Designed miniproteins, single chains, continued (2). Designs and how they scored, part 80

Each design is a single chain, and the fold is of that chain. pLDDT is the mean over its residues in the fold that is shown.

## One batch from the design tools (miniprotein)

Design m6956
Fold by ESMFold2-Fast:
Structure m6956 (fold): chain A 68 residues (1-68)
Amino acid sequence: MLKVTFKKNGQATITVGEDGTLINKITGEKTEVKAGDKITTKTAHAYVLKTKEGKEIDVREEAEVIVE
């Protein structure tokens, strides 16, 4: 699962709940991640987690959203 914390400055922190690859659909960036990894980004809405099992988790649809 994905958890997203939005900050006042337009950044968000994405916390990943399982191993896989984070893909930014706007920039094309791919980042290998492990469960518990965090990334900070201004384009959180563009991220998809692709798990080892081939499941795709869209940050927009399946993330727990927190506002700081």
Scores: mean pLDDT 74

Design m6957
Fold by ESMFold2-Fast:
Structure m6957 (fold): chain A 60 residues (1-60)
Amino acid sequence: SAAREAAVARVEKWIKLSDEQIAKNKEMYKQTGDPRYERIVKILEENKKAAEEAKKRLEA
């Protein structure tokens, strides 16, 4: 289904952007030690996991 393929592509784009933001915030935490960045990483990782689960359901 074209609609399913489009939904998968949107989720994949979201996952890619999440990975980029996770990497940036991990680097900022390494440089600054500011626990704000660690909290942001945790939230982003939880959101990424939900997106990956949604993608698996769309591909099933």
Scores: mean pLDDT 87

Design m6958
Fold by ESMFold2-Fast:
Structure m6958 (fold): chain A 74 residues (1-74)
Amino acid sequence: SKAEELLEEAERLNEEAQEALREGRYEEAIRLAEEAVRKALEAMREGGDPVRATGLALDGIGLITEARIKLGEL
């Protein structure tokens, strides 16, 4: 379904954001994680599992927060 595809995209984007964060690409990590949050919320709107979608959105928010701390923005 569209919701399942969006959840898979959100998972992939969070994985890419974690990789970027590990490599010191903090601005890219923020961009990827912000897109992951957007995809997770869209999946919920499309009738996806709200628990899974919420978890993915929170994971993305955590990655954004860590990257911003590394950039000295918090």
Scores: mean pLDDT 90

Design m6959
Fold by ESMFold2-Fast:
Structure m6959 (fold): chain A 60 residues (1-60)
Amino acid sequence: SREELIERLIEETGLSREVAEKIVEAVENKDYETLGEIIAKNLNEEEQEKVRLILLEYLK
């Protein structure tokens, strides 16, 4: 669910709920350009890989 994805993003990366919600909104809108910008600005390379794997699992 949307809330489970938000909570998992927060747990794995330490992101604020506001940023995690923006990531989920970008995914729901298929706005991958905005998603990439949010990730690059808020996360280091290791955290970006964690988010990528979480999102790939969610999109199955």
Scores: mean pLDDT 83

Design m6960
Fold by ESMFold2-Fast:
Structure m6960 (fold): chain A 55 residues (1-55)
Amino acid sequence: SPVLQRREPTEEALELYEKLLAGELSEEEAEEILADEETTAQLLTLNSRRVRELA
């Protein structure tokens, strides 16, 4: 996909991503992520970047 502009993820998205990596993400936090399409997209972007850097 074309990169239109690099945007900084929200502090909330970064915190949720850190909890996900630590395995400490609660079911309530996971539901909040899935309820917000933008937050879900930000977390997928962060995960994709990390996976590429680790590969």
Scores: mean pLDDT 69

Design m6961
Fold by ESMFold2-Fast:
Structure m6961 (fold): chain A 96 residues (1-96)
Amino acid sequence: MTPKEFAEKLFELIRKYDPSRKEEVDKALEYIKKLSDEEIFDYTVSLLARHLAELRRRDPAKADEFYKEAVEIAKQLENPERQKLLLDAIDRVRAL
């Protein structure tokens, strides 16, 4: 899976677990069209961290489900270094 495909799948997870974020997700999908692979990755990780932290504060059970689905998507990344960085980032948000 490419960084762009990865970002699109994670943004759909954000929409699934928090439908109120639809407009933010739509704007993010347009924004990534102008970014490099590395910029898409960094931007997506930052959005994931913010949304997971916010969801965990409101609904810890949904946050755990979101975390599990995000990990499964991360495992589909074609670059092992990016996969490790993303899994480490998700684990840091979970620990907070």
Scores: mean pLDDT 76

Design m6962
Fold by ESMFold2-Fast:
Structure m6962 (fold): chain A 56 residues (1-56)
Amino acid sequence: DLEEKIKTSYETAISLGASRETAIRFTAKELGLSVEEVRKILERLEKEGKLTLPAE
């Protein structure tokens, strides 16, 4: 479940003080995905109410 891995990695990075942009980049690098792929999946999760993206 790629979506769960992305969600967990992103939320962990944010909880450690990373910015939204840094957390997306870190998650992409960890999972071997592009930044755009991670962003699309996070936006989908937010749309489904499974993730709240922090405001910058």
Scores: mean pLDDT 78

Design m6963
Fold by ESMFold2-Fast:
Structure m6963 (fold): chain A 86 residues (1-86)
Amino acid sequence: NSAQAHALAVEAAEYLEKGEYEKAIKLAEEALKLDPNYAAAYTVLGKAYLKQGKYEKAIEYAEKALKLAPYNEVAKKLLEEAKKKL
């Protein structure tokens, strides 16, 4: 887990809060290129896809985040929210 992956995931979360979902996705994907096991980046991807109405992708990324971090409450809530939309 690199400092660069963390910085990119934090920036991705900031764009997500601003509603700039495509920028959030790009930054989270860049974080995962540096650290493919960075659970927080999968959570950002899942939230961005949920906001775009891409519920199956939101579920996929929430499940990947939970596989890496089983006690992550944010990823658990994301998974439940995305499943309710199907």
Scores: mean pLDDT 87

Design m6964
Fold by ESMFold2-Fast:
Structure m6964 (fold): chain A 111 residues (1-111)
Amino acid sequence: VTSYSTAMSPETIKKVKELLNEATDRIRKRVEEVKKEDPNDREKLVEVLAEALIEETKRILEKLKENLTPEEFELAVKSLLDIYRVLLENTTDPRIKEALEESIELLEKNK
């Protein structure tokens, strides 16, 4: 390996952003469907959000593996870890914290 670059390429950054936007849209739709059926069931909403976070983390990892070189994949995973750690620090719900911690473990296992 002859690369000194610790920064992600513009193409890799674009791919990560696209996957995060798609994940956000899917989570939003799933939460809205639950709200339509049970608008005041906070426990159900939290559980659906927690499960969706883990599922979308797995999907992002699979798509990154399919579309990036091993070096770009490592950089993308490190970037996602930074994002997830910030989300964890700003989260107060214990169940969402657990889901973010599981997602972080999945990301760390793949770096």
Scores: mean pLDDT 80

Design m6965
Fold by ESMFold2-Fast:
Structure m6965 (fold): chain A 84 residues (1-84)
Amino acid sequence: MKLTVEEEPVERLESGVLRARAVLRAEDGTVVTGTALGDTLTGVLSTRVEVGGRTRNVGQEQVAEITEERLREAAVEAVLAAAA
């Protein structure tokens, strides 16, 4: 079965929160969505994964500095981990 990972641009929310999202799609219509949130003020990174409408928190970190690249990477890693 063929799987593809799609990344969305990092979105800057109000109050300095950054959001990154990645989606894994299977040819059978299965979709897994991973979202990473980083607070640029507190340096907190958290990840959420949705599979078939179910959500869970799969990771949380304190980081000295949050970048768009790091957030995007975390979202992709969350999606791939959920697919394993």
Scores: mean pLDDT 76

Design m6967
Fold by ESMFold2-Fast:
Structure m6967 (fold): chain A 67 residues (1-67)
Amino acid sequence: MEVTQEAMDAIAKAVAEAYQAGLSPEEIRKRAVEAGLDAGLDPETAERIADRFVKVVENGRAAKAAA
């Protein structure tokens, strides 16, 4: 499936904004999927990309909580 730079940027921005707003991993994933869909990705592709970004954010949040 084609993933455009615009779609990747939209998902990354949505994840960054949701993370800074202190949203849960579930809400971050939801925002990322919505951004991907708005950028023209199909739901399956948007979910896969969102899952990868959420995993990175969860690891970063856990590291901060452990400090």
Scores: mean pLDDT 75

Design m6968
Fold by ESMFold2-Fast:
Structure m6968 (fold): chain A 68 residues (1-68)
Amino acid sequence: MEKVLEELRRRGKELVETAKTDPEEALKLAVELGREIAEAMEKYPEAREEIEKIGAETDEALKAAVAA
């Protein structure tokens, strides 16, 4: 579980950085990350709130990066 949360956070940060330089590639990564978040919530329902928080934080950071 902890390793999955760490991986999701790492991929979220990568997505935000990619969005600053390559919005098209970032869109592909966002779709892939969204799918992995959904899968992780299904596999680890006890970590659902933490996974959801990671998704929300990544989404806010991504919107801020694209809006700049």
Scores: mean pLDDT 79

Design m6969
Fold by ESMFold2-Fast:
Structure m6969 (fold): chain A 65 residues (1-65)
Amino acid sequence: SSAEEKIEKAENYMVQYYLGLISPEELKEKLIELGLSESTAREIVELVEAGDFKSAGKLVVEKLS
């Protein structure tokens, strides 16, 4: 899939986490499946757990572009 499709999927997974539909661990697994490293996926999860969705979104775009 294109970088744009991967970014959109990652954003949708972060929304699913926000809505309580997936766990932090499941979010990390889904981000890794999109091609993010474990360290990057963990950092994104830590940001969304802290409520910093803007920094999480920027990191997703930076790493999946």
Scores: mean pLDDT 87

Design m6970
Fold by ESMFold2-Fast:
Structure m6970 (fold): chain A 57 residues (1-57)
Amino acid sequence: MKEVGNEKLLELAEEYEKKGLYEVAEILRYIVENASVKLSEEEWKEGLEVLEERIKS
C-alpha cells in the first residue's frame, strides 16, 4: 500500500471523532502537527485497531 499522507490521517481523525472516539482523533491530529509518521495504510489500520480496542476496553 502507499504511504498515508497527512490529508488521509486528518480524514481518519474526523471519522473517529464522528464515532465518539475523540481520544483517537486527538492522537491522530497530534501526530500530523508534531510528528511526520510515515506508515503505510496497512500499518495505520493495524495501529488504529489496537488503539481503539485499548480506549474502549
Scores: mean pLDDT 69

Design m6971
Fold by ESMFold2-Fast:
Structure m6971 (fold): chain A 90 residues (1-90)
Amino acid sequence: EEKKKLLEEAIKLAKEGIKLAKKGDSKKAGELTVKAALLIMKASETLEDILRAIGIALRAIGAELDGDPEEAKRAAEEAIELAEKLLKEL
């Protein structure tokens, strides 16, 4: 139940991140995607999934620093894919 709530919240945050990225707000998109990745990391049971979540967070941080809304969008999309995968495995 706790993991399901974390993953559902991560998906919501990442979807908001995609909307903001499409409007050119790389900073807020990156911030929401980092938060989503941290929630996914808390819900992850394998090192592989934890490392994937860390990778997403680092890409989101990079997108925020570089002002790259397209990269922020891609990071958010990866966060949704990972969260949906983990949610199906519950």
Scores: mean pLDDT 87

Design m6972
Fold by ESMFold2-Fast:
Structure m6972 (fold): chain A 73 residues (1-73)
Amino acid sequence: SAELRAALAALPPEVTARLEDAAVRGLITGDVEATREEARRILSGVPGVDAEALAELLAAAVRDALETGATRL
């Protein structure tokens, strides 16, 4: 989604890479809840970020990709 892409673009590249790895793992396993929990854990170390809201956006993007067969976030 545009909102998720904008949020990811605002993060340090190393954090974005870790979140992308979590999303890829979610797509492989189909475990959206594990993706949300992992993203929240990654983001808990980032000051000034709403970890819960951004983790939910990432989880929603993974869920949408699984439902549509798309590989886009």
Scores: mean pLDDT 79

Design m6974
Fold by ESMFold2-Fast:
Structure m6974 (fold): chain A 66 residues (1-66)
Amino acid sequence: SKLEESQLAAKASGYYISGVGYLVEGDLKRKQLNEQGNEKKGKEVYEKYEKLAEEYFKKGEELAKK
């Protein structure tokens, strides 16, 4: 139904927004670690947040396809 489609779209949007939030958080933490001279650790931390963001984007896409 159109109501169910709208509810799934809203939930998918929520997952997408969360994914973007994780990318922003990861970038900020990476910048902080780079300022401390810990570039390798900054990259590792960003990659963890990037993977978390990808999981949330995937959840959103799976809901949007239903």
Scores: mean pLDDT 85

Design m6975
Fold by ESMFold2-Fast:
Structure m6975 (fold): chain A 69 residues (1-69)
Amino acid sequence: MLKEEARKLLLRAIGLELRAIGLELDAERLREEGKEEEAEELERRARELREEARRLYEEAERLLKEAGL
């Protein structure tokens, strides 16, 4: 049970990390186009997604420790 719940949290965290990478790449392109404010907004969203992913990783770690891992 706990291991399966941890796995689901890890998969969600990975999905958020991939989304954050996509936003960071889009932000780089916007900067190359001179759209600094739009790039900063995407970078902010990417940071929020990475922070959410971090919380999911921490919860997964907690569940794994409770499962004796």
Scores: mean pLDDT 85

Design m6976
Fold by ESMFold2-Fast:
Structure m6976 (fold): chain A 83 residues (1-83)
Amino acid sequence: LKEISKKIKELAEKIYEGDKSSVSSLVGLYILALEILRQQGKDESISELQKKFKEATQADNEGDLEKMKEYLFEMSEILEKAA
């Protein structure tokens, strides 16, 4: 979880710079994080992560990179707390 948190934070910085290829990497990291949290029975962290991922992808679809970056940092914090 801690390494996934760090990678999501790095992606937040890259997406802010306009590299949208980072979105595919985010999806992979999100799926991996969910799998780990499910194995650990951390239902609250799963719920919070799913909500923030939905908000981040919605912001990306609407072209709101500032909001997307904000939600990615919040996802990183959720994973740090869950670790």
Scores: mean pLDDT 78

Design m6977
Fold by ESMFold2-Fast:
Order: structure tokens, then C-alpha cells, then sequence
Structure m6977 (fold): chain A 76 residues (1-76)
């Protein structure tokens, strides 16, 4: 159903943002191994989101990913 599809894409988007937040948190704590692990999991979740998400949601996720990757480089 459309409602199930919307619920799934929202779940993936929320998971994606949470993983990015955890990556930044780990990086700020100096735990770069965990930061890279969370970032890789976020990238995997983004690939799933691209398959089921709306164009608008995918673009928002792509922008969030780019911003977080830039923040991680600044923290290094």
C-alpha cells in the first residue's frame, strides 16, 4: 500500500539521519573507527532509500550526507 511505502521510506530516512548523527558524535569523541563504521551504514541505508524514497526525500538525504561528510573532514 501507499501508506506502507511512505512508512518504509520515512523509517529509512530517520535511520539514515540517526547514523549520520552517530558518525559525527563518534568523530567528535576521537573515535574515527566508529565514525567510519556509522558513515558506511548511513551510505548503505541511503542506497536502500534511493530504491523506495521520493525524489524530494532522496535529494534531502543526499544533501545531508554531503554536509556531514564536509563536517567530518573539518573535524579531522
Amino acid sequence: SAAAQEAKQQELFDRFLRLLQEAVRAALAGDWEKAEEYLERAKETFEELKKVGSEEMVKRAEEAMKEMEELLEEIK
Scores: mean pLDDT 84

Design m6978
Fold by ESMFold2-Fast:
Structure m6978 (fold): chain A 75 residues (1-75)
Amino acid sequence: SEKEEVKKKIKELGAELQKAIDAGDLEKARELAEKIMELQIKYFVKYYSDKITEEEVREKAEETLARVLAEIEAA
């Protein structure tokens, strides 16, 4: 299903992000983290807008991105 394809893509990007972090490629890691967050926001808005507002999804995604970026910068 389209929903499962999006989940698979997020997992694949997550694996690429981990490889970039492990390699110390901070610029690539930031780009991948941002791409993952945008994809997650679009996914939750499309499939769960009846359970969670776009604002709530965006706020949670931004908090997660900030945490990931802080971890990347600390590495």
Scores: mean pLDDT 74

Design m6979
Fold by ESMFold2-Fast:
Structure m6979 (fold): chain A 69 residues (1-69)
Amino acid sequence: AVEEARRRVRELADRVAAALGRETDLWRETRLSMALLLLAVALTTPGLTAEELEEVVRKAQALLDEAVA
């Protein structure tokens, strides 16, 4: 459960990083940077539960969705 959630965090981090690398708009870049920071903190924080990792995925996905809308 935790490892599956961590895998989702890593996969989303890769997608956000790819989007950020192509971004030229400052507002969208800020949203993507915030998403990447949330995901990076989750990956480097020990002891997070699967539920906490899923919450980070939800928040980061919302920021990504805002940036690409």
Scores: mean pLDDT 82

Design m6980
Fold by ESMFold2-Fast:
Structure m6980 (fold): chain A 114 residues (1-114)
Amino acid sequence: MSMKEKLEEYIKEGREKLKKAKSREERLKALLELIGKILEVIRDNLSPELASKVELYLGRVGAIMVEGVRTGRSEEAVKRLEELLEEFKEDMKDNPELVEQFEKLFELAKEELE
């Protein structure tokens, strides 16, 4: 399975888990589990240098989500996620498949804050 196919399947599974979650805490847990699965795919398919860089972005997404969900500062968290996505797009412009999948992950994260 290609990196794109693995990422698409994990995002699909993550979306289904989010729909079944009964609480904000369960949704946050499902999203963080999705981030972890994406990180494993990244580590298996990218160079160590590029994987480390993407890992830092995924860590920042997780941190923003944890703070936003637990504090209720959803508008601030959404803004931080949007700024982070634009930074990622510029930084990863030579990796369009990563950008496409990160945009999908980011949309899921925003939906959980709204």
Scores: mean pLDDT 81

Design m6981
Fold by ESMFold2-Fast:
Structure m6981 (fold): chain A 57 residues (1-57)
Amino acid sequence: VQAEVDHLLAGLAGLPPEEQIARLDEAIEWLRRSTHLSPEEREELIRALERQRERIR
């Protein structure tokens, strides 16, 4: 799961800021609906993506 987040973040590097934010929002929604992750793991990943979103804004 962490590798998937790392892959997503690497893939954002060439995108416009508005598209980076859209993809991060989609990933956060996907994580919130994911039942495979523990609550702790899900919260950690969501926080990492939210911090990345704040840096782009």
Scores: mean pLDDT 75

Design m6982
Fold by ESMFold2-Fast:
Structure m6982 (fold): chain A 95 residues (1-95)
Amino acid sequence: VSEEQLQREISEAMARIRYAVVKIAARTGSADTLRASADAEAKHSEAYLKAGDTVMAQSEALYSQAYRAAAAGDTATAEALAREGARLYVQSQVE
């Protein structure tokens, strides 16, 4: 297999794990822990943006928004945002 194919497969597996983590956190985490996760992802987004990685910055920003939605009790919005974040994460790793 090509290096590009292996990188894609690894990125897809990591994206699935990150999506699952948000879903688990939304069901089991307190609002305070969910807000802390949102703040951490927002800082990661800022770091990637400063480094010039705009796609990864957008992915991290969507995960931050997903955790904030989860903290507000909006599980459906959290899931949708995490799914889009996962998609952009894969895009950032293979493009």
Scores: mean pLDDT 83

Design m6983
Fold by ESMFold2-Fast:
Structure m6983 (fold): chain A 65 residues (1-65)
Amino acid sequence: MSLFELAKALLEAVPEEADPQFVKALRLALEGRYKEALELLKELQKKDPDIPVLPLLIEQLEKLL
């Protein structure tokens, strides 16, 4: 699965109570702003490591940089 497909699927599945920074990071990734998306995802991972897709998103973004 591509980063674009993963980010799009996550945005569609995101519950109303989702962290706004997570949603912002997904949109930045879809816009091709990978460095900014990566920085937000790393910050979010430090605050809430329980989001299981964060390591996968970080890995995919690092491969694109």
Scores: mean pLDDT 72

Design m6984
Fold by ESMFold2-Fast:
Structure m6984 (fold): chain A 97 residues (1-97)
Amino acid sequence: MTKAEKYASRGYFAELLGAYKNAVKYFEKAIKEDPNFAEAYYFLGRAYEKLGENDKAIAAYEKAVELYTKLPESQRKYKPSLYFIQQSQKRIAKLKA
């Protein structure tokens, strides 16, 4: 597990406890360690959405889609990556409505 993955895990745990501001801080730390960590951008978007920071949520989800779609086709078709792409696109559409 990388340092970025350790920060992301702490963010997931904070989100599970409803501590969305703390989740944002941990996902930002994960992204600082690995700026290409697409999954961390997805969860950052979700945390911002829970805080009502819709513009920041949209930006994070768009970055997650960008990073996931830059992966090799085999990795983009991997079930978790496809899931996060689809969920990010769905959330972007809802928040822009």
Scores: mean pLDDT 81

Design m6985
Fold by ESMFold2-Fast:
Order: C-alpha cells, then structure tokens, then sequence
Structure m6985 (fold): chain A 77 residues (1-77)
C-alpha cells in the first residue's frame, strides 16, 4: 500500500509539472486513499488539510496542495 501510494505521488507530481492538472488530481486522490487505508488514524488530519487546500481559488495551486497532502500522509503512515 505505502509503496504503491508513493509511486502515485511521483506520477501525480510529474503530471502536475507537465500541466496535466486533471490527471495529477486523480493520482493524488488515489494516493490519499491508500494512505488512509494504511493508517486510518491519519484520516482526520488528512481531511482537515484537504479542506484547507480546497479553499484556494487557483486550480493548479489547489491540486499541488493536494499532492503535498498525499506525500505527507504517506510519510506519516
């Protein structure tokens, strides 16, 4: 689970840098779900960080913030 999640984060960062914001968001969401499965105790903290990210008006910044949340969640799991 954690190794697969880390690969998804790397793919999400690559897609985000290439300007494929939609694919980056999809991959980041999958990585977050794997992190929550690996450590359910992180779910509340992850959800709070995602809520903060959702308040950003710029779509690219919003998706980049979600990728950062996925990376942090996997590191903490």
Amino acid sequence: LLEEGKRLVEEAEKAWMEGNVEEAERLAREAIELAKQANPDLAKQVDMLLEAASKKEDERIRVGSRIAVARLALSAA
Scores: mean pLDDT 77

Design m6986
Fold by ESMFold2-Fast:
Structure m6986 (fold): chain A 65 residues (1-65)
Amino acid sequence: MTREAGAEIRFIAEGIEVGVGVRVRLEDGVFHVTLRGSEAQKAAAEARLRREAERLGLPVEVHFE
């Protein structure tokens, strides 16, 4: 599995654990993650995603629907 594919799967799993809808798109080396849910759920998911991205050394941009 490539590093990018592994990261995408991890981001999706993190969103599912907090009950948000997650879409991931890799664009020019940056992961664009779109979250859908309540404000509290999106905030929790964003915190988890940013922590994982920092651990992996990958840039991420979080978008809310």
Scores: mean pLDDT 74

Design m6987
Fold by ESMFold2-Fast:
Formats: sequence, C-alpha cells, structure tokens
Structure m6987 (fold): chain A 75 residues (1-75)
Amino acid sequence: AAELEAAIDTTEAQIAKAKKEAAEAKVALDEAKSNPATPAAVVVGNALLLLGHQTEVHLLEKKLKSLRAKLEKSK
C-alpha cells in the first residue's frame, strides 16, 4: 500500500515534468514554423520531439491509472 502510494506520487511528478517538456517543445515548433527561412528538416525534427514528449505523457498516464487500480485492489 505505502509503496504503491509512493509510486503514484513519483509517476505524477514524472507526468508534470513531461507535460512541461511537451509545452516547451510546442513553443519551439511554433517558432520554427513561423520563420519561412527554417529548413523543413528542422520543422520535422521539432515536430518529432513534441510527439515524443506527448507519447511519454500518454504512457505515464496509463501507468498512473494501472497503479491506482492496484492500490484500490489492495484496500
């Protein structure tokens, strides 16, 4: 029980960090897209970084739901 609660707290902190990184990546992508001199490869690179961070958030949210379900079962 206590170990699952600690794992939930850690996962919530990881989600907060990943969301911040995704927001920063979105700003970088928007800036790259706003400059017509930006090479297409740079725009694609920033889009892939944003997708990577968004995927990390999604996987961490799935992990959090699984941990919460286990905690409910242990009560």
Scores: mean pLDDT 82

Design m6989
Fold by ESMFold2-Fast:
Structure m6989 (fold): chain A 61 residues (1-61)
Amino acid sequence: SMREKAEQLEEEGRSAFAQGDYQTAVRHYSQALEIYLELDDMEGVRRVSGRLAEALRRLGV
C-alpha cells in the first residue's frame, strides 16, 4: 500500500540519517512526506517534516 511505501521511505531516511548521509535522508523523507500528504496523514506529515528539517539543517541548508 502507499502507507507501507511511505513507512519504508521514512525508515530508509532514518537509516541514512543515522549513517550521516543527510542528502539521502532528505531524498527519502521528501518522498515519504509527499505520500503522507496524499494520504492526509497529518501525524506522518508532522513527524517527517520535522525529520526533513533536521536533515536539511545538517546539510547546511
Scores: mean pLDDT 88

Design m6990
Fold by ESMFold2-Fast:
Structure m6990 (fold): chain A 74 residues (1-74)
Amino acid sequence: SLSELRKEIAELQEELARKDPSVSLEEIRAFVETLLERLRNRYMTKRHLPASDAEKLALQEVRALLKALLEDLG
């Protein structure tokens, strides 16, 4: 569900902030929200997807990116 995806992203954001205290949780959240908006708009405008499908794909892509960043920091 979208709720589960957003919860997982929130948990990943908190873990990133713990691993790199030089970057604030607020900065990570701002970056993620900006990226989600850009990805949603891209899926809607370039792929002509409905807003709900664009939201799901954007969340999945951001989740994958955050997981990759955590692996690189380990």
Scores: mean pLDDT 86

Design m6991
Fold by ESMFold2-Fast:
Structure m6991 (fold): chain A 56 residues (1-56)
Amino acid sequence: MEKMREILKSNGNSQETIDALIRVIEADKAGDMEALKRALDELLKAVKEELEKEQA
């Protein structure tokens, strides 16, 4: 996961988006469908906030 975080940072992604994406990957690997759903909701929120900032 550390290398994934580094790659996402180098591509200009926000810390919130990076953390949310990592949670999705971790939940998927664990097979925890409830955690996966929560992580996906968090990722969508982070991406939406990032897009809103880019338009300003």
Scores: mean pLDDT 73

Design m6992
Fold by ESMFold2-Fast:
Structure m6992 (fold): chain A 60 residues (1-60)
Amino acid sequence: GIKEIAKKAAEEIGKQLGVKLSEDNINEIAKAIEENKEDVIKRLEILGASKEVIEEIKKL
């Protein structure tokens, strides 16, 4: 579901930034995907998320 995809995105971004994102951050990402999927995709691409995660969000 959306929360599982948000968790994957958070883990990838966290690895790139050298930080561990909280469950609150994951919930915010999930909500953002539900409210504005296209904006989230653009932001994740800028932050270096994988094509796999981007495609999973597009298929929601």
Scores: mean pLDDT 80

